# Ledger of designs, part 30: designed miniproteins, single chains, continued (3)

Each design is a single chain, and the fold is of that chain. pLDDT is the mean over its residues in the fold that is shown.

## One batch from the design tools (miniprotein)

Design m9086
Fold by ESMFold2-Fast:
Structure m9086 (fold): chain A 58 residues (1-58)
Amino acid sequence: MWVRLLRDFHDPNNPNLFLKKGTIVEIVEEVSPDEVLVRSPDGTSEAVVPKADLEAVE
């Protein structure tokens, strides 16, 4: 499922991973009830982000 980030996000486990607000990313798995692992379209960047900071896209 493709989703849009509603804010800038750094992965707390990998501070070199940075996803900007408005980036379209893929949900690859659910990490917790409130968080999902997302991956950039090129597959090179991943981050755990709160579900509340995501907007569903087509």
Scores: mean pLDDT 74

Design m9087
Fold by ESMFold2-Fast:
Structure m9087 (fold): chain A 107 residues (1-107)
Amino acid sequence: MEKEKKGKELLKKARILAAEGKLEEAEELLKEAAKLLGEDHPEVLNTLGELLFEQGKYEEAIEYYKKAIEVDPNYWESYQNLGLVYEKMGDYEKAEEYYEKAMEIKK
């Protein structure tokens, strides 16, 4: 669908802006993408988690990555992101578990 392509392009731009520390601009594009894709879309939920992670809100980021996986259990990017957030929190055992899961799905 055309609106789905546009929504995914907006999410991609939001992710780049978030990585650059432009969190307010990233949040604006994420809201536009959510209107096109739906707030429960796994890519929207994952990107919201990434924005929360960049803000240091690790517990909230985990909640949204888990919601993305609940909607789409094959969404390997959210497993990869769960690995990264647990690694940042010092939980290396959980980080390894989620990284392995992401690799299994990605292949």
Scores: mean pLDDT 85

Design m9088
Fold by ESMFold2-Fast:
Structure m9088 (fold): chain A 95 residues (1-95)
Amino acid sequence: VETLIKALKDESPIVRAEAAKALGKIGKEKAEKAVEPLIKALKDESEYVRVAAAEALGEIGDERAIEPLKKVAEDENEPEYVRLAAKKALEKIKK
């Protein structure tokens, strides 16, 4: 988990996005430490990383992500596919 959290700060957007996806797959209990780093990744310079972070937060299902994901979903400056990823993540958490 700690190696994947460090990879969220990698120079490569591909590595950061893959780290976010991997953190989403490990499940809520093991990903507890990753929630705040993934919330920060929602503001990453790469749209691909922001999508991966939103999807990971939806898979983890931690309620701390609700307000950050709402901000992404409502941000008119975000591409439609990034907003859609945040909306889908919110639906998963609220269930």
Scores: mean pLDDT 80

Design m9089
Fold by ESMFold2-Fast:
Structure m9089 (fold): chain A 55 residues (1-55)
Amino acid sequence: SEEELKAAEEAGRYLAKGDQEKAAELLKPLTEGKSDDEANEIVAHAIEVANELLS
């Protein structure tokens, strides 16, 4: 959903800052109760955002 993508973006910003703990806290509620494939897509989006910010 749009809200999940925005939360993943925020997690990505924390990853770009090196705050892996805060990023994990934001991603945990988004991935709980989802399939492994769906959880991996959300995490991948956060990592992609972090990589764009670091480029």
Scores: mean pLDDT 79

Design m9090
Fold by ESMFold2-Fast:
Structure m9090 (fold): chain A 65 residues (1-65)
Amino acid sequence: GALEQELKDLLKKHGASDEDINTALEAVEALKKGDIDKANELLLKVSKSLSDEGKNELLKLVSKI
């Protein structure tokens, strides 16, 4: 969907690896399924490899889910 494409583009812009992009997409799927604990674990993992700018943009995007 449009949200998943925006997430991929955002993460690529901030230099994220394909592995980190896949982890973020899994976090979005977990949020859509209501698995908040899994989503939080995956988002924390992705955020550790991102700059402060990348973290802020990721959090803004996932807050729309």
Scores: mean pLDDT 81

Design m9091
Fold by ESMFold2-Fast:
Structure m9091 (fold): chain A 87 residues (1-87)
Amino acid sequence: TKVVVAARTPLSKEEQLKHAKTIGAEVLYLGEDILIYKLEELGERVVVIADDEETAKKAKELFPDAFVYIPDPENIATAVEEALEAA
């Protein structure tokens, strides 16, 4: 399963790229306030964890067949666990 994160970020594009490079993440899309990156690659099934409906829509544009989760901020860890278990 590929775990993809679609995040809203207040960081500039330059700061977003620097952060992604620092954590070793593969950047898939970089917008003004939206960063989409690959967090894990354990198989071919794509699961997206999105901050809101707009980031989810953008991620779905890149991965039409992906399962998309829009968790409450406090439940992001649970959403990641469920996504990996669903694989």
Scores: mean pLDDT 67

Design m9092
Fold by ESMFold2-Fast:
Structure m9092 (fold): chain A 62 residues (1-62)
Amino acid sequence: AEEEALKRTVEGLTKLAEENPSIAQKALELLRETLEKNKDLSKEVKKLIEEAIERIERLIKE
């Protein structure tokens, strides 16, 4: 339940960053903070967040 909600939040945040580049840096920081503060996340959720970070970084650096 909590992990499912987190996955939805990560997906929504990624889509928002794609639609509004001005929020991309803030979204990136939020995702990085989530990884740092929540070391006990499942491997699946950690990978999802890491992939979202990479995707957003490519959007703003390319």
Scores: mean pLDDT 77

Design m9093
Fold by ESMFold2-Fast:
Structure m9093 (fold): chain A 80 residues (1-80)
Amino acid sequence: AEAAKQQINEKLKEIEKLIEEMKTASKEEVEKLFEEIEKKLQEIQDLIENSGLPEEVKQELLKRAQELKDKALEVYEKAL
């Protein structure tokens, strides 16, 4: 249970770094980074859903993933 939560938290931090990279990237690189972020967010969602974590913990992690998705979209739209 703890190991799954740690892996999910590490992947969420990776997404935060990719979002920061998008802020200084070229337009072409922004598109590539956004695609990578979307793919990693889907993988995180699948990990959360298939984990043995308590439902309340799953809901908190899914909310954090959604907040990162919204932030990534905002940065992506500003780069266009």
Scores: mean pLDDT 84

Design m9094
Fold by ESMFold2-Fast:
Parts: C-alpha cells; sequence; structure tokens
Structure m9094 (fold): chain A 82 residues (1-82)
C-alpha cells in the first residue's frame, strides 16, 4: 500500500497540537476504520477527518499533547489494521 504521511505542529484554541495528514490508496470505508481505531486507541485525539479527493483518500488527525513521532506511529498502526 502506498502511503504518504505528513506531520505539522499547529495551535488549536491556544493549545499545541500535532496534525497528521495521510494520503493513501485505500477506500473511504477503510479510512473511516482508521479514524475509528485512532479514536479507540488515543485519548489525545482531538478530532479526525476523512476526505476523498481525485481517487485518493485523505485522513487528517489532530492530537493534543502527543509528539510527531508518537502520532505517526499510532497512525501507521491504524492503517496496518485495515
Amino acid sequence: MKIEIKTEEVEIGGFKATKVTVEADISLEDAQKVAKYLEEKSPNLLGAKVEEKDGKTIITAYFLGMSKEEAVKLVKEAIEKV
């Protein structure tokens, strides 16, 4: 599976958050399963969005108080489950 992962530090409502964006050749249904896995596994997940664009699925997740490395690891684990 070809997966592109980008990480960025953002500020949401005065709090520092880690934004993870995943572009993957997966179905929208599988991307929703990834988002659900993140919700079940991370108490630090502020929110996740799933979008389809140009035949690619984009997952955007925001983590509060989590490092970029930890956020990427969790997202990769979620993708491996689908």
Scores: mean pLDDT 80

Design m9095
Fold by ESMFold2-Fast:
Parts: sequence; C-alpha cells; structure tokens
Structure m9095 (fold): chain A 71 residues (1-71)
Amino acid sequence: MPSLEELIREAERVIEEITRALTADTPPELLARFAELVLRFQALRDAPEPDPAELERLLGELRALLAELRA
C-alpha cells in the first residue's frame, strides 16, 4: 500500500498536471469537476485521520480527469 504521504504527494503532482493541461477551450463541466476534486482533496488531506483509501480513490478520479483532458 502506498503511504499517506506518497498519496498526498502524487495527488498534488496530478493536480499540477491537470492545471497545465487546462486551456481556454476546456469545457466548463470539466473545470467544475476539477474544482470539486481539489476541494475534496483539501478536505481529505486536512482531516484529523486522513483515510488512505479515500485519497487513493480521489487520486484515481484525478487521473481519469487528466486522461479525459488529454483525449
């Protein structure tokens, strides 16, 4: 299992990659989804006992969004 620190670092890396992939032509629904995922990441990271399984699930959703932006 990846560590909590590794999951947080990887999520931050994917968020940065999504930010670089965003353009003026990005659909508003994808921008809204990204904003929601960032807020969910912040809430999970800042929780008293962050759940690694929820972070791993969120990381999967971030990776899926990045793949959709690259399509």
Scores: mean pLDDT 82

Design m9096
Fold by ESMFold2-Fast:
Structure m9096 (fold): chain A 79 residues (1-79)
Amino acid sequence: MSAQELFEEVQQRLLELIAEAERAYQAGDYRAAAELLREAAELARRFLAEHGDLLTPEQRALLEQFAEEGLRAAELLLA
């Protein structure tokens, strides 16, 4: 499996987690939404740590944004 194939898999998983978080938020379950957003941020951060050097600059920036914004959104939901 290439770095690009791994990126496609992590991108799909991130989109799944975000969709689940949005559903939890719409249901009023802010704790579940925050937990899912933290999982997404952690997944993006781990992928960057393990494979970031094999990614394009655009792909790296996208995952960095996901990790930072996901964590901030989770913290805001629990405030």
Scores: mean pLDDT 82

Design m9097
Fold by ESMFold2-Fast:
Structure m9097 (fold): chain A 58 residues (1-58)
Amino acid sequence: GPIEEILKKAKEMLEKNVPDDEIAEEVGKLAREYKLSDEEQAELRHKLVELKKEIEEK
């Protein structure tokens, strides 16, 4: 679904060491393009935080 597609893109950007600000802009743009609900945006934000922590611990 849209959340998984956005997270996949964010993961690729994180693995390429793209700056957090640039990742946040792309994620925000994609969330708007997919017209995510408030609930879906909250889920995306939560999963993005977990993804960042997972990558930082490596």
Scores: mean pLDDT 80

Design m9098
Fold by ESMFold2-Fast:
Structure m9098 (fold): chain A 98 residues (1-98)
Amino acid sequence: SKEAEEYYEKGKEYYEKGDYISALKYYLKAIELDPKFADAYVNLAKIYYELGNYENAIYFYKKGMELNGAKSAEEFISKLKDEESKKAAKELAKIGNL
């Protein structure tokens, strides 16, 4: 959805400004409009991890995998379109399944 992509881009903008709460809000809106938006799930997991909320980081990463039919982190990363999300997903996978 174009609207989901627009919310995703707003989430990235707020993240770059260090406004993690607004970034979460926009990424959550993106997955509400497009439940299979893999890049948005990774960026949600990244922010929750950076905030020390590991339970939600794991939850959103695994939910993104599940809704995209990915059986491994490598499959999930291959479904990502944004290079920043690919980088984040690789780092989160290295931490041990989040």
Scores: mean pLDDT 85

Design m9099
Fold by ESMFold2-Fast:
Structure m9099 (fold): chain A 60 residues (1-60)
Amino acid sequence: KAEELLKRSEEILSEITGKPKEEQKKILEKYLKEGKITENEYQALLNRINGKEAVEIETK
C-alpha cells in the first residue's frame, strides 16, 4: 500500500539521517537487496546522503 510505503521510507530516512554516511549507504543497500525498498527509493535516499556527505567532508 502507498501508506505503508510512505511509513517505510520515513522510518528508513529517520534511522539513517543520524548515522555516518557509510552506515547510511549500507542500510539502504541492505534494504534494497532484501526488497524492502525500490530502486527509485534507493536512488532518492542516496542523493540525500550524497548531499549530506559533501557537507560532512567539508566539515571534516
Scores: mean pLDDT 67

Design m9100
Fold by ESMFold2-Fast:
Structure m9100 (fold): chain A 82 residues (1-82)
Amino acid sequence: MAEELLARARELYARGEEAAKAGDLEEALRLATEGAVLAAKAQGADEEALELIRRAGEAALAGDAEAAERLLLEAGELIRAA
């Protein structure tokens, strides 16, 4: 159920905030990406949009902010079109 996916996303975001407070930005980004995937899935995003969110997280971890932003915009367009 979508509510359960959103609850898990909130848990991942909370863990990400704690990781960021501890200075573990890599773990914070990983947890934020997992949370974003679950939140998008709760909104009815298909596999194509979910894959773009995962790739955006990988690009952000690699320091490629331009690729991360582009992939997130593509994912958002797919979610809006659904």
Scores: mean pLDDT 81

Design m9101
Fold by ESMFold2-Fast:
Structure m9101 (fold): chain A 85 residues (1-85)
Amino acid sequence: MNLEEAAKIFEEAAKIPVTSPIGRDVRRLVEEAAKAAKEGKPEEAKTLINQALSLIDQYRHFLTPEERKALDEIKKLLEKALEKL
């Protein structure tokens, strides 16, 4: 478990530009997960990231190709960060 590395990956994911309401909700959850990881709360970070991944999977089909690509990159980073929790 490496909470500092997980937090850095979440911060990188939060920097990816998103424009949709769903993208902004995903970014908010990722920012909250970064804070939870920095506060030593891996289970809270996991819960927030699972919520973000669920939003991506549920709404992906209704998004523009550009937004979908941004969320796919965010998803890859979130899956990498979960390996550190």
Scores: mean pLDDT 86

Design m9102
Fold by ESMFold2-Fast:
Structure m9102 (fold): chain A 96 residues (1-96)
Amino acid sequence: TAEKLAEAKRLIARGREAYRAGDLEEAIELYRKAVELAPGTATAGEALANLGLALAELGRLEEAVRYLEEALRILKENGVKSKEVEEALERARAAA
């Protein structure tokens, strides 16, 4: 629904604020909540990409790879190309 999608976008914005503040675990929980509210959407793909980036920053590389792969799949299904997410996935795989 449009209401759930709007809330998911607000959660992503809050997650980015937490990420910038160094509150990586809070960012992860906010991004997970965004995915749950709008599954299969481009917004969920963005949340999964941000989730994967935060997990990589924490050194949780196997989890980061899984979420970045899912983010790319969902973004492609929604017609969104993200070179930044592809590059993040390559870095996470190399470090794992």
Scores: mean pLDDT 89

Design m9103
Fold by ESMFold2-Fast:
Structure m9103 (fold): chain A 112 residues (1-112)
Amino acid sequence: ETLEDLPPGTEITYEVEADSVEELRAKAEQIRADLKARVTDPELQARIDGLVDIAVSLAVDAAERGIPEHSLERDGVRVSMRATPEGYGIGEAEFVTPAGVRIRVVARLPLR
């Protein structure tokens, strides 16, 4: 039920797709609520806030700028963004909890 109860090496991926920035942000808030409900540690809840915010922001930036793939790791969060040939901007962010659970959020928005 909680993320801390899952075995090390477990991977959880949340995918959100929308036709507008407003809809994407609304759907991302549902993912945020679901993830935070599964975590008891306030510091992990704050990391989830950052994870969701980064994934959405990168998807919006990729959709607006049409940039080639960029990826980096900072402060234990791995992030990437890309524009796809199919006409989408994708933002992705992931981190591994202290319990060894990998949490990944992928946001997708049509090119603008």
Scores: mean pLDDT 78

Design m9104
Fold by ESMFold2-Fast:
Structure m9104 (fold): chain A 68 residues (1-68)
Amino acid sequence: SLAEQLAETRRDAAALLAAARAGELSDEELRAAAELAAGLAEKLRESAPELAALLAETAAALRALLAE
């Protein structure tokens, strides 16, 4: 279900952001993850807007870490 996909994606996103904030990811890995999340958000914007919003927020958070 969409609710199950959202819950799993939220858990995966939280784990990724935690690792990123702990400095476990390189700048290249952060950039690649942000681009992947942003690309998926664009693809899902019409069909799954809640999932797209979560992915877009994740991409923005990863990009913010690159800017600092």
Scores: mean pLDDT 83

Design m9105
Fold by ESMFold2-Fast:
Structure m9105 (fold): chain A 89 residues (1-89)
Amino acid sequence: MEADIEEAMVLIFIGIAKLLLENGKPDEAVEALRKALELTKKSESLSPEQKKEVLERILELAKKVLEVSSDKEKAKEVIEEAEKELEKV
C-alpha cells in the first residue's frame, strides 16, 4: 500500500514537471523533478524495477530542462544525482 502511494506521488511530481516544462517554466519543472528524485531515493518500499522506471523518466525530463533552462546548474545536479541512483538499482 505505501509503495503504491509513494510511486503515485513520484509520478505526480514527474507529471507536474512535464506540464511546467511544456508551459515554459523549466526552473519550476526542475524543482518538481528534485522532489520526485528525493522521494525515490528515500523510499524503502519502491521495488528496484519501480525505482529504475521513475529514475529514467526523471533523467529524461531533467535533460530536456537542461536544454531550455537559463540556469543549467540545478538541472545538471538532478541529472548527476539520478544517474548515480540508477547505478545502484
Scores: mean pLDDT 81

Design m9106
Fold by ESMFold2-Fast:
Structure m9106 (fold): chain A 99 residues (1-99)
Amino acid sequence: NVEKIVEELKKMIENGVPGEVIREYLKTLSDEELLKIAELAYKEVLELGNEGEREEAKRLLEKVKELLKSSNERDKELAIAAVIRLVTMAYSLRRIKNK
């Protein structure tokens, strides 16, 4: 369940889990799961973000799509970094709106 994974990632960010631990967790996921996580975070940024945040999120999502076309481990690591940025943006925006 990708929605559950997004919620778990947000909890890791909230609890100050180190980025290296989050990256290791995301490395266990399939490319399909990583793309779905990126798409869910992107949709949340579209709902909550300003023009600049929406444009950055769009760029990050397109980067994830492009990098995951490759079977290269380096490209997967770069895709994971972009996924973490998207989830962090969504988390930060939701936290501001829910206060």
Scores: mean pLDDT 85

Design m9107
Fold by ESMFold2-Fast:
Structure m9107 (fold): chain A 76 residues (1-76)
Amino acid sequence: MLSELVAKYVGYRLLAIGHLLDGDNKEAAEAYNEAGEAAYKAGDLETAKKEYEKSLELDPENEKAKENLKKVKEKL
C-alpha cells in the first residue's frame, strides 16, 4: 500500500514535469495536485502541502487543490 502510494507520487511528479515542458500549466497543476494526494495518503503532510502549493501556483483557480491545501494545513 505505502509503496504503491510512493509510486503514484513519483509517477504524477514526472507527469507534471512533462506538462510543464510542454507549457501546459493547467495539466501540470492537476498532476501536482494528484502527487499531493498520494503524499497525503502516505502520511507525508509536508510534501503534500508543497505539491498543492505548486498546483495553485500554476492554476490559482483549482478548487480541488485549494480544498486539499486547507485540509493539510489543518493537520500540520
Scores: mean pLDDT 82

Design m9108
Fold by ESMFold2-Fast:
Structure m9108 (fold): chain A 61 residues (1-61)
Amino acid sequence: MGEKLRELDRLARRLVATEGLEGDEAIRRAAEELGLDPEEALELVKKVRKDPELAKSLGLE
């Protein structure tokens, strides 16, 4: 689970830098590329942002 979230974060950051997408849009697009549900992935990222302990346990940057 943490591995896929790390991949998602990395890909989303790349899309922001290279394509100028907004963060949430970049997350949806990254999720589609990884075969994840875009809305579920975005909701999970928002939960991680609100829960610092969960973010630390998943090793997200």
Scores: mean pLDDT 73

Design m9109
Fold by ESMFold2-Fast:
Structure m9109 (fold): chain A 80 residues (1-80)
Amino acid sequence: MEFTIKVLEDGSVEITAEGKTYILKVGESVTVGNVTFTVVEANETYAIIEVKGKIEIEGNLFESGKITLFVGEERKAKAL
């Protein structure tokens, strides 16, 4: 399963997976498959997203942690 994670101009986090789009604000979570995304902090400059589960980002295994993305930044990831 592939994910696209993007931070919008208002600090909301857009997660797209399997043709569905989820928009998360600070304190909100979504679980897609075996991976949970939670927005722990956001402002007009960046967002901090907590990921729980096994995910591959740019070919590297990532198992639970926090990711910081700047507004307008987009990353692609895969669930394992």
Scores: mean pLDDT 79

Design m9111
Fold by ESMFold2-Fast:
Structure m9111 (fold): chain A 78 residues (1-78)
Amino acid sequence: MKAESLVAAAFYYLSQGKIDMAEKYVERAEEIGGKDNPLVLAGRGLVYRAQGDFEKAEEDVKKALEIDPNNKLARYLA
């Protein structure tokens, strides 16, 4: 399974208020895509925002944009 599909699933679960499911899908995306994958970083940032950890969310979003300035999710979260 592609990291992109797992991050999309995490986004869907966040839209349903299922933060725990979103976190699990982002963890799986990190295992497959790697910790420095910009899409995984953006997805993890979204989960941190949902959990109220805005400092960690902002750090992950900034790192995602440094690696890929065209990452649509990271640009949306910035």
Scores: mean pLDDT 79

Design m9112
Fold by ESMFold2-Fast:
Structure m9112 (fold): chain A 80 residues (1-80)
Amino acid sequence: LEKKLKELEEKVKKEPSAELYLKLGITALRLGDYEKAVEYLTKALALKPSALAYALLGEAYRQLGKDEEAAAYRAKAAAL
């Protein structure tokens, strides 16, 4: 997973995309790096809003103990 994260970080520096930021966010979540997951998923949403990105942000905030933000992002995911 750590090697996967580094490979994706190198790719996104060369050619940023919502898909690459989503993959970075998912990889960060799997590594337990919830702050990094929030950062990448927020960048993915800025490029292209998606139910998946909102749902993953909700999970990242839940893991950080930010229950209010987690609930808000899960609601956005469900509304799409």
Scores: mean pLDDT 82

Design m9113
Fold by ESMFold2-Fast:
Structure m9113 (fold): chain A 56 residues (1-56)
Amino acid sequence: SAAREGIRAGLELARAEEDPRGAVALAGSAQKEAEKLGDTELAEEARRIVEEARAR
């Protein structure tokens, strides 16, 4: 779906983001959108990216 494709695009941008704060913001938004869709796998993927970015 277009919504899931948008979330995946946001996660790819988050992974490419050099600034940890920017990466957290992008992945955090993607996590929230994935949660709205009930996509638990995408939400967990986004959460991991947030955690990794925060650890930088």
Scores: mean pLDDT 81

Design m9114
Fold by ESMFold2-Fast:
Structure m9114 (fold): chain A 93 residues (1-93)
Amino acid sequence: SAEELAKKAEELLEKAREKIKEALKAIDEGDLEKAEELLEEAEELLKEALELADKLEELGAIEEAEKLKLEAEIELGIIGIIRGILNLLKSKL
């Protein structure tokens, strides 16, 4: 159902946000390799959420799909910023 797809996409977004927070903690602790692995895991979760949002759109749940896509795109943008920070830190090591 559309409701079950939306719930699963929201759970994937929450898991991705948790991975992003863990990546920031890894950066603070100097574990840049762990941070990159966590960002890659977050990115995979966000890609799965976007696929579910596309399915919601096909089912006619347009507004819910657009909201999920926007939230996922924001998190992908945050990952991009964090990768910029990682590259800056790696240039000093």
Scores: mean pLDDT 88

Design m9115
Fold by ESMFold2-Fast:
Parts: structure tokens; sequence; C-alpha cells
Structure m9115 (fold): chain A 59 residues (1-59)
């Protein structure tokens, strides 16, 4: 569907590739990847987790 992807991209300024990486990191418990992307975009780890959850829920 891509709605969650579009929301995460718009909300945090993430690329489509980064949204997909966040979703996979959330699914696998890869905290390092979540933190890396959060740091790269100047957002909190919790904001990155929220975006990944939204993208997964509306996928």
Amino acid sequence: MGLGERLAMADLGLSREEVRRLVEALRTGDERTLREIAERHGVSLEQARGAARAALEYA
C-alpha cells in the first residue's frame, strides 16, 4: 500500500529506502540501525520507532 512509507517520509524527511530499513530493523530488533537512521536525520530514537511502526501498520 505504501501509505505508512509516505507518512514516515513526510513526517521525518526519510527516503523510501530508509523507511524500509527502519521497518526491517523494528521487525528484527536491530536497535543499531534504528539509532543510526535517527541520528542521521536529527530525530529521537522513539520518533524513528514510531515511524517504523506506522509504516509497518499501514504497509
Scores: mean pLDDT 72

Design m9116
Fold by ESMFold2-Fast:
Structure m9116 (fold): chain A 58 residues (1-58)
Amino acid sequence: LFIEQGRIALANNDYDGAFEYFKEALKLDPNNTELKENVVEFFTNKGLIDKAEEISKL
């Protein structure tokens, strides 16, 4: 659920909303390494380094 909501937020360029949804998704499933890596890469490529670092620590 949170992963899908995060993807929808990204499609709408809602990076703050996407960050919160992905953060919740990773708190519920911290072993989802693929999601964590993809989200960190996305935020890093957008220059949102603070968001990328927060996700990488989850």
Scores: mean pLDDT 81

Design m9117
Fold by ESMFold2-Fast:
Structure m9117 (fold): chain A 69 residues (1-69)
Amino acid sequence: GTAAVWEATRRGDVAGLIAALEDPDPRVRRAAAIGLGLLGDPRTVPALERALSDPDPAVREAAREALAT
């Protein structure tokens, strides 16, 4: 859930956040995109670029903001 994503963000768990971008719940994917943006790790760019094509507009917006530093 979103609580686990927020905890991963707090820990700097980049791999966990990338995995959360593939979660069936769009709220989890949105939280993961926000978390990846906060960490600013360049390893996240390919996953965030895939999230720009997410069916949920809130997830797409979060990914766009994460990439536009």
Scores: mean pLDDT 82

Design m9118
Fold by ESMFold2-Fast:
Structure m9118 (fold): chain A 64 residues (1-64)
Amino acid sequence: SMAAEERKRQILRLLAANPAGLSTKELAEALGISQSTVSRLLRELEAEGRVVRLPDGRYVLAPG
C-alpha cells in the first residue's frame, strides 16, 4: 500500500540520521505506529537488502 511505502521511506530517513542504529521500539515511537508493524516493514527492507540487523537488535542502513 502507499502508506506502507511511505512508512518504509520514513524508516530509511530515520536510520540515515542515526548511523549507530535504531531499535524496533525507537522506530515505533518515532513514527507513532506499533512495534509489530515496524518489525514487518524492517523484515521487508532487510529482504530488499536496504537495512541490516545488528547483534544487539538495532537496525542500520545497508552499506551501498
Scores: mean pLDDT 86

Design m9119
Fold by ESMFold2-Fast:
Structure m9119 (fold): chain A 62 residues (1-62)
Amino acid sequence: LSKEQIEKIKETAYSEGATGVAIDEKRGHVGLSAPNKETAEKIEKAVGAIEGVKRVSIGAAL
């Protein structure tokens, strides 16, 4: 992942309500935390659409 892709992932996730973001730049894996399942699903869809993202994993920290 490029620096621009990483920044776009963070901006997209936090704008959709993510409470935490972890990025594996080498593998293109993104770990996300959200306050509820509905928010988590929205973030997964938005982040998964970004070029270079190969996997999204969601942990709803309730």
Scores: mean pLDDT 75

Design m9120
Fold by ESMFold2-Fast:
Order: C-alpha cells, then sequence, then structure tokens
Structure m9120 (fold): chain A 94 residues (1-94)
C-alpha cells in the first residue's frame, strides 16, 4: 500500500530530525502515534486512524514552535506536516 510506505518514509525522516534537533523524545512520541494510526488502518478503524494522524500533526506543529533557528529542521518538519496532511486527505477519500 502506498499509504503504509508513506508512513514508513515519514517515520524515518522523523528519526533523522530527532537526531539533528536533539528533540528525540518529541519525534519518538510522533512515531508512536503514526504506528497506532497504521494499526488502526490494518484493523479497518479509519476513525481512530484519523484521530492518531491529527494528534501527530498537532505534535509536529508544537515541535515547529520549539525550533529556534535551525532552518533545515524547520523545513524538514514542514515537509513531514504537509505529507501527513496529504495522507489524512487520501484516507478520508476512502
Amino acid sequence: SGFKRLLELIKKQLEKIGERSGLKEETKEIIELLEEAERAIEEGDLESALEYLDKAIDKISEMLEKVADDLEVELDLSVVLLALSSAKSSLRSQ
């Protein structure tokens, strides 16, 4: 599934962002939310999957506010935010 592959790529990008920014606990929490979203999708629970994706999006938005002046981290987080918003829209179209 294209969606599952997209979430795997997003999780890998978040791990790299956590290492670069030092915000490893925040990225780990977001990754755990994405893993819960994947589980909900596999179980056919689209409502729970959307709720977990929304929580992940909110956490990324909070993390963006904590980034002081690392433009690369800010750009990478913004790309992840856009990718998750697109994933959510695709899931809602089911």
Scores: mean pLDDT 83

